# Designed miniproteins, single chains, continued (3), part 108

Each design is a single chain, and the fold is of that chain. pLDDT is the mean over its residues in the fold that is shown.

## One batch from the design tools (miniprotein)

Design m11984
Fold by ESMFold2-Fast:
Structure m11984 (fold): chain A 63 residues (1-63)
Amino acid sequence: SAHLSLGEAYYQQGEAAIEKKDYKTAIEYYRRAIEHFLKARDSEGAEAAIKKLEEALIKLYKS
């Protein structure tokens, strides 16, 4: 579905932002990934994106 493909694309963009240590951009991409995975009824994709969002938030706000 379009939502599954968008979820995967946003997840990959989040990963690319993490590699650049751009945690604010990564958070935004992971939020969009979660939204699209939920619309696609992909609970595993949504859970993976939520974990990545939590990691990015910790990295952003821990220092």
Scores: mean pLDDT 88

Design m11985
Fold by ESMFold2-Fast:
Structure m11985 (fold): chain A 64 residues (1-64)
Amino acid sequence: SKEEAKKKANEHVIRAGEALQAGRLDEARRHSQEAAEWYKKAGDEEVGKAVLTLFEREIARLEA
């Protein structure tokens, strides 16, 4: 269902944030990508793109 997809997306956003704070950048990247895919399945593709872009920017900044 769309509700379950949105819940999954939110869980992955939380995990991406936790991984980012821990310096586990590969895990943060994977979770942000999973979140975007679940938002797309929930019908919120634009929200998913925004979340992915935000995490990609922060990961790139920390890898610099």
Scores: mean pLDDT 87

Design m11986
Fold by ESMFold2-Fast:
Structure m11986 (fold): chain A 61 residues (1-61)
Amino acid sequence: MKKVAEIVGLVIRAIGLELDGKLEEAAELYEEAAELAKEIGDEEMAEKLKKKAEELREKVE
């Protein structure tokens, strides 16, 4: 559905930012993707994406 396509798009862009070393910006996109996953009722995906964002923010500090 439309929200699934948005989640996939955000994750792909976040991966690109990770490869470019822009970890903080990548974390922001993972957080947005996690919120969309929660909206569609995929709590497991939302938790995984949120943990990924937290991991990247920790690496910046």
Scores: mean pLDDT 81

Design m11987
Fold by ESMFold2-Fast:
Structure m11987 (fold): chain A 83 residues (1-83)
Amino acid sequence: SMREEAERALEQAEEFAKRAKELEEKYKTDKSIKLVNELIGAKLAAIGSAWQAVHLGRKLGDEELVERAVKAAEEGGIKFKPK
């Protein structure tokens, strides 16, 4: 169902955002290109999953799911708004 897809996308967004945050902390002590590539990959995956969750959440009229998806991306160091 669309709700199951939205919840799965949200779960993936939260997991990738957490991974990105953990990799940013590691980056403070490990400046390797390998870590940078892993961090970029995690951020991109979190963005994709978060936008999917936002899209499906809007179709479902689930404002809380949309808010959680946006928050997950922001917690992962991903910004939806330009500075």
Scores: mean pLDDT 81

Design m11988
Fold by ESMFold2-Fast:
Structure m11988 (fold): chain A 75 residues (1-75)
Amino acid sequence: DVRARIAELLRESATAMKQGKVDEAIKLLREAADLAEQAGLTNVARAFKTAIDYAEKGDYDMAISLATAVARALE
């Protein structure tokens, strides 16, 4: 179940960001984006790329918020 795996990666990424593990969080977001793109979930993949951009710029609150919203939509 690709949607369940993407949601799990997003939850793990949000947890990593909250723990200050920024590089791990970005890696997990990239894995989620790649899976979404491979599954044809284009809008979801774009949202993950936006979350990665926020995280890379140090806006972790926006990155966490966006990742959490997408994970909820995928359940």
Scores: mean pLDDT 81

Design m11989
Fold by ESMFold2-Fast:
Structure m11989 (fold): chain A 87 residues (1-87)
Amino acid sequence: MEELKEKAIEEALKAAEETFKKGKEEGLSPEEIRRRALEEVQRVAAEMGEEMLKAGVSQNEAMQIASEAAAIAAKYVEEKVKEYEEE
């Protein structure tokens, strides 16, 4: 179970990092980068939740893991956007 949680967190963080990097390269505003990164994090978390359900994880456990991964990645997005605004 811990391995599935760690994987979900890694995938959500990777989505946040890639979206932030791409948005910064495209010259998007901090607010637009935040919006896109949060949307991508939610999408990836939902996808990971679906994969866990297919692997036989209970619905409650899959939802809890996906929700926690999304929350961790969302916090990362907020911190990175703040740093970018101050740069």
Scores: mean pLDDT 82

Design m11990
Fold by ESMFold2-Fast:
Structure m11990 (fold): chain A 57 residues (1-57)
Amino acid sequence: MLVEKALKIAKATGLDYEEILKLAVKYIKEEGLSPEEALRKAALELGASEEKVEEAL
């Protein structure tokens, strides 16, 4: 589920969970990305390392 994966990314990266979720939802609606791809893009946009995002997904 999108929420659970966003929480894992937030914990792994130190980013705000609500900002990750908000941005991921925007990418799903605006760009038609899958939940996992939207979460990856959102976390990277917020400054997370790709390595930590992969570990959380």
Scores: mean pLDDT 80

Design m11991
Fold by ESMFold2-Fast:
Structure m11991 (fold): chain A 80 residues (1-80)
Amino acid sequence: SLPAATPRERAFAEAWKLFKPYLDEHVAKLRAELRAQGKSDEEIDDAVNRAVLKATRRLLELLDRGVPSEEEIKAIIDEV
């Protein structure tokens, strides 16, 4: 356990264990799809960075409303 961690910080750490694998799979798929479309490495990196930032912000918004479900975590990743 992290000393002096808030309930929200602990909830984030637990949600991250579900979030990270799904985000990693989504990012890999996004990179492959953009490469197939003929996008440059720079365009792919920009799109991935934007998707990661958006998904992370959405995760923090879910944590503001309570403990997110696995379905809610998957949905926010699918939206980016």
Scores: mean pLDDT 84

Design m11992
Fold by ESMFold2-Fast:
Structure m11992 (fold): chain A 86 residues (1-86)
Amino acid sequence: AEEYFEKGKELYKEGKLEEAKEEYEKAIELDPNYSEAWYNLGEVLLELKKYEEAKEYYKKTILINVENPSEYGLKSREKLEEIEKL
């Protein structure tokens, strides 16, 4: 999971958004509770202007965060509020 997550981060920094999405999807396939990967996938989709898909991934991050609390739950709530204002 971590290997795909790190590759996704590198691709995201390079602006390779679709490739970053693919690598984050591989990370969550291996670890469905990887809240940071779910959050970063939401970030990629937000940058791709896929707002409804981004909202679903932020919601998923919040649900995972209920059982495994992390900073990504709060960050995901903030991102959902930003999208609702668009």
Scores: mean pLDDT 80

Design m11993
Fold by ESMFold2-Fast:
Structure m11993 (fold): chain A 75 residues (1-75)
Amino acid sequence: SMEEQARAVVDAVRAAVAAFGEAAAERLEAAIRESSEDPELAERAIEAVRAAAAGDDERAVELLLELAREELARA
């Protein structure tokens, strides 16, 4: 499900932060901005990464699901 995929992304971000520290989240944010064609979507994805890095798993999952729902609505 999309929720399971969102939770897997949150788990991966948390694991990266645990292994490499806060710099891992900052590098992910930079990569998202650099690779993104849509700055607004990039900033919203970065908000989800920040929530995951801060330990707010439920908020991070919610933000990722909102992005997925909006993307599906545009398709």
Scores: mean pLDDT 80

Design m11994
Fold by ESMFold2-Fast:
Structure m11994 (fold): chain A 70 residues (1-70)
Amino acid sequence: MSKEELELETEKGMVEIGLAVIIATSEDEKKKEEARKLLEEFQEKYAKAKTNEEKREIIEEAKKKVKELA
């Protein structure tokens, strides 16, 4: 794995952990549902991404949405 690929996988993991924390700890059922939906959409988009640039864009969009939910 290249350094760039490792950094992308690390950032992916951080997004997934952030969403999982919201799902586990939020008292708001709507926030839990939105976080689950975002996690599924994020994982699907990331898996289909063909380039590191596409993966980075997907990660940045997901980070923004995680901040909006937190």
Scores: mean pLDDT 83

Design m11995
Fold by ESMFold2-Fast:
Structure m11995 (fold): chain A 61 residues (1-61)
Amino acid sequence: MKEAVEKARKHIESRPDLSEEQKKLLFELLDKAEKGDPKAGAILGKAVKEGLSVEEILELL
């Protein structure tokens, strides 16, 4: 989980095309997953495994 969170955070930060609001939503997802939210953890796990775009990740929220 921690490695997936780190990868997702860097991926989000590296995207200049993402709005501040989209980045906030994604960072909140990362925080929830780190706190042990199983739904948030499942979404991040899928994103890392499948290489999901930000748009696909936002659809899972």
Scores: mean pLDDT 73

Design m11996
Fold by ESMFold2-Fast:
Structure m11996 (fold): chain A 59 residues (1-59)
Amino acid sequence: MLEEAERLRREAERIARGYSLKKVNSTPEEKKKIDEEVTKRMKELNERAQRLDEEFRAQ
C-alpha cells in the first residue's frame, strides 16, 4: 500500500520535472497553463495515494 503511494508520488515528481523544462520555452500564458496542469496532476496523484491509506484506516 505505501509502495503504491510512493510510486504515484514519484511519477508526479517526474512529470513535474518534465513540465518545468517545457515552461522554459513557453509563453507566459502557456507557462501558467502548464503550471496549473502540473499542480493539478500532482495533487490528484498525492490525494489518491492518501485516500487509499485513509479509506483503509477508516474501514
Scores: mean pLDDT 72

Design m11997
Fold by ESMFold2-Fast:
Structure m11997 (fold): chain A 96 residues (1-96)
Amino acid sequence: MATVTAEVEVKVPPGKHKIRLVGTATATDANGQRLTAQAEKEIEYEAPEGKEVTFKGTVEVQLDGVAPGSQVTYSAAATLEDGTVHASPAKTVTVP
């Protein structure tokens, strides 16, 4: 079992927004099978008036069946209420 914290940067216009965060994690088990897990989180964020700001959203993803020493590749995506999607680049971590 592995838990990773996926982070995505979101450009948010001024005002209050509901941001839907989705984290995805993928690993390979001891037999070469692909394991995938996904987690969702909704947050409300209030951006200051006068400019667009960059918000960093985080979501924890738990992936079962991963052996110690395996690599987990993970990413996050954020969706704004208007349907705008921001996606992070994939990151890789080794499970202890």
Scores: mean pLDDT 79

Design m11998
Fold by ESMFold2-Fast:
Parts: structure tokens; C-alpha cells; sequence
Structure m11998 (fold): chain A 75 residues (1-75)
């Protein structure tokens, strides 16, 4: 079970990894938060992930923002 504090900590680490150019590790951390949020139906955690992804740069971020918006609507 992942607390909101753990969600925020993992997202901060993901942002740091992304800024360091370690995109694979950043995406792994983001997806771990997404998977846990879906299991818990935690819409707030998904919104925090969407905010982080929208803040980061790149074409992959646009597609993932849409994916997260659809997940939030379905939960």
C-alpha cells in the first residue's frame, strides 16, 4: 500500500531522474505510481502524475498526459 507521502517522494525522484537524462528510470517510477493509484482508485495520485508529466518536456509527455486524463475519467 502506497501512501500519498510515498507518491510525492517517488514523483520527486522521477522528476530528478528525468532532468538527469535517465528517462527509463523516471518512466518506471511514474508507472509504479500509476499502477498503485489504479489499484487504490486514487484519483489525486493520478492528477499529481499528470501535473508532473505535463511539466516535463518531449512528445511522449503529450501522449501520456492524454492517457492519464482518460484514466482519471474512468476511475
Amino acid sequence: MMSMEEVEERLKEAERKFKEGNYAEAMKLIMEVVDEAIKQKNVEALKKVKELVAKLTGDENSGMVKYLEDLIKDL
Scores: mean pLDDT 76

Design m11999
Fold by ESMFold2-Fast:
Structure m11999 (fold): chain A 96 residues (1-96)
Amino acid sequence: SKRQEEVRELFRETLEELMEKKIEKLKSMPLETVKEILEPAEEALNLARRELADEIMERYGISEEELNDLLSLLLLGEFIGELEKTKQRLLEATKE
């Protein structure tokens, strides 16, 4: 339980910092590029993973489902509320 709490805390802090940095990056991206990433297509999703979240998956072991949720949060705009939902899902998984 203590190890799970430490991992959860690190994930929260890291996720918040990464979201802040990725939002700044997305603000500087052309609208066409953002639209390409947002397009609900298998190939477009794979491109988004490579560009925006490759290091996140590698460093933090985030699943494809979690990755897709995080990218959608960052690209669609309302990141704070959805971040809280993501944290809550992680807390429920830890509550096992």
Scores: mean pLDDT 53

Design m12000
Fold by ESMFold2-Fast:
Structure m12000 (fold): chain A 68 residues (1-68)
Amino acid sequence: SKYEEEIKELERQISEDPSAELYRKLGVAYYQLGNLKKAIEYYEQALSLDPENKTAQLALEVVKAELA
């Protein structure tokens, strides 16, 4: 429930003012819920806005390895 509430708040913020940091946070929240597919989707969105974000790059590699 804690992460579900955080996700709703992040989605609301993204609808008003999207940013790489908000997409990265949303990826983390979905990863913590065990929704690896959504985590990948949002880390990729973060990287589309900020390709040099090393934290998002590393997180994406870790999550993809867990799905393989």
Scores: mean pLDDT 84

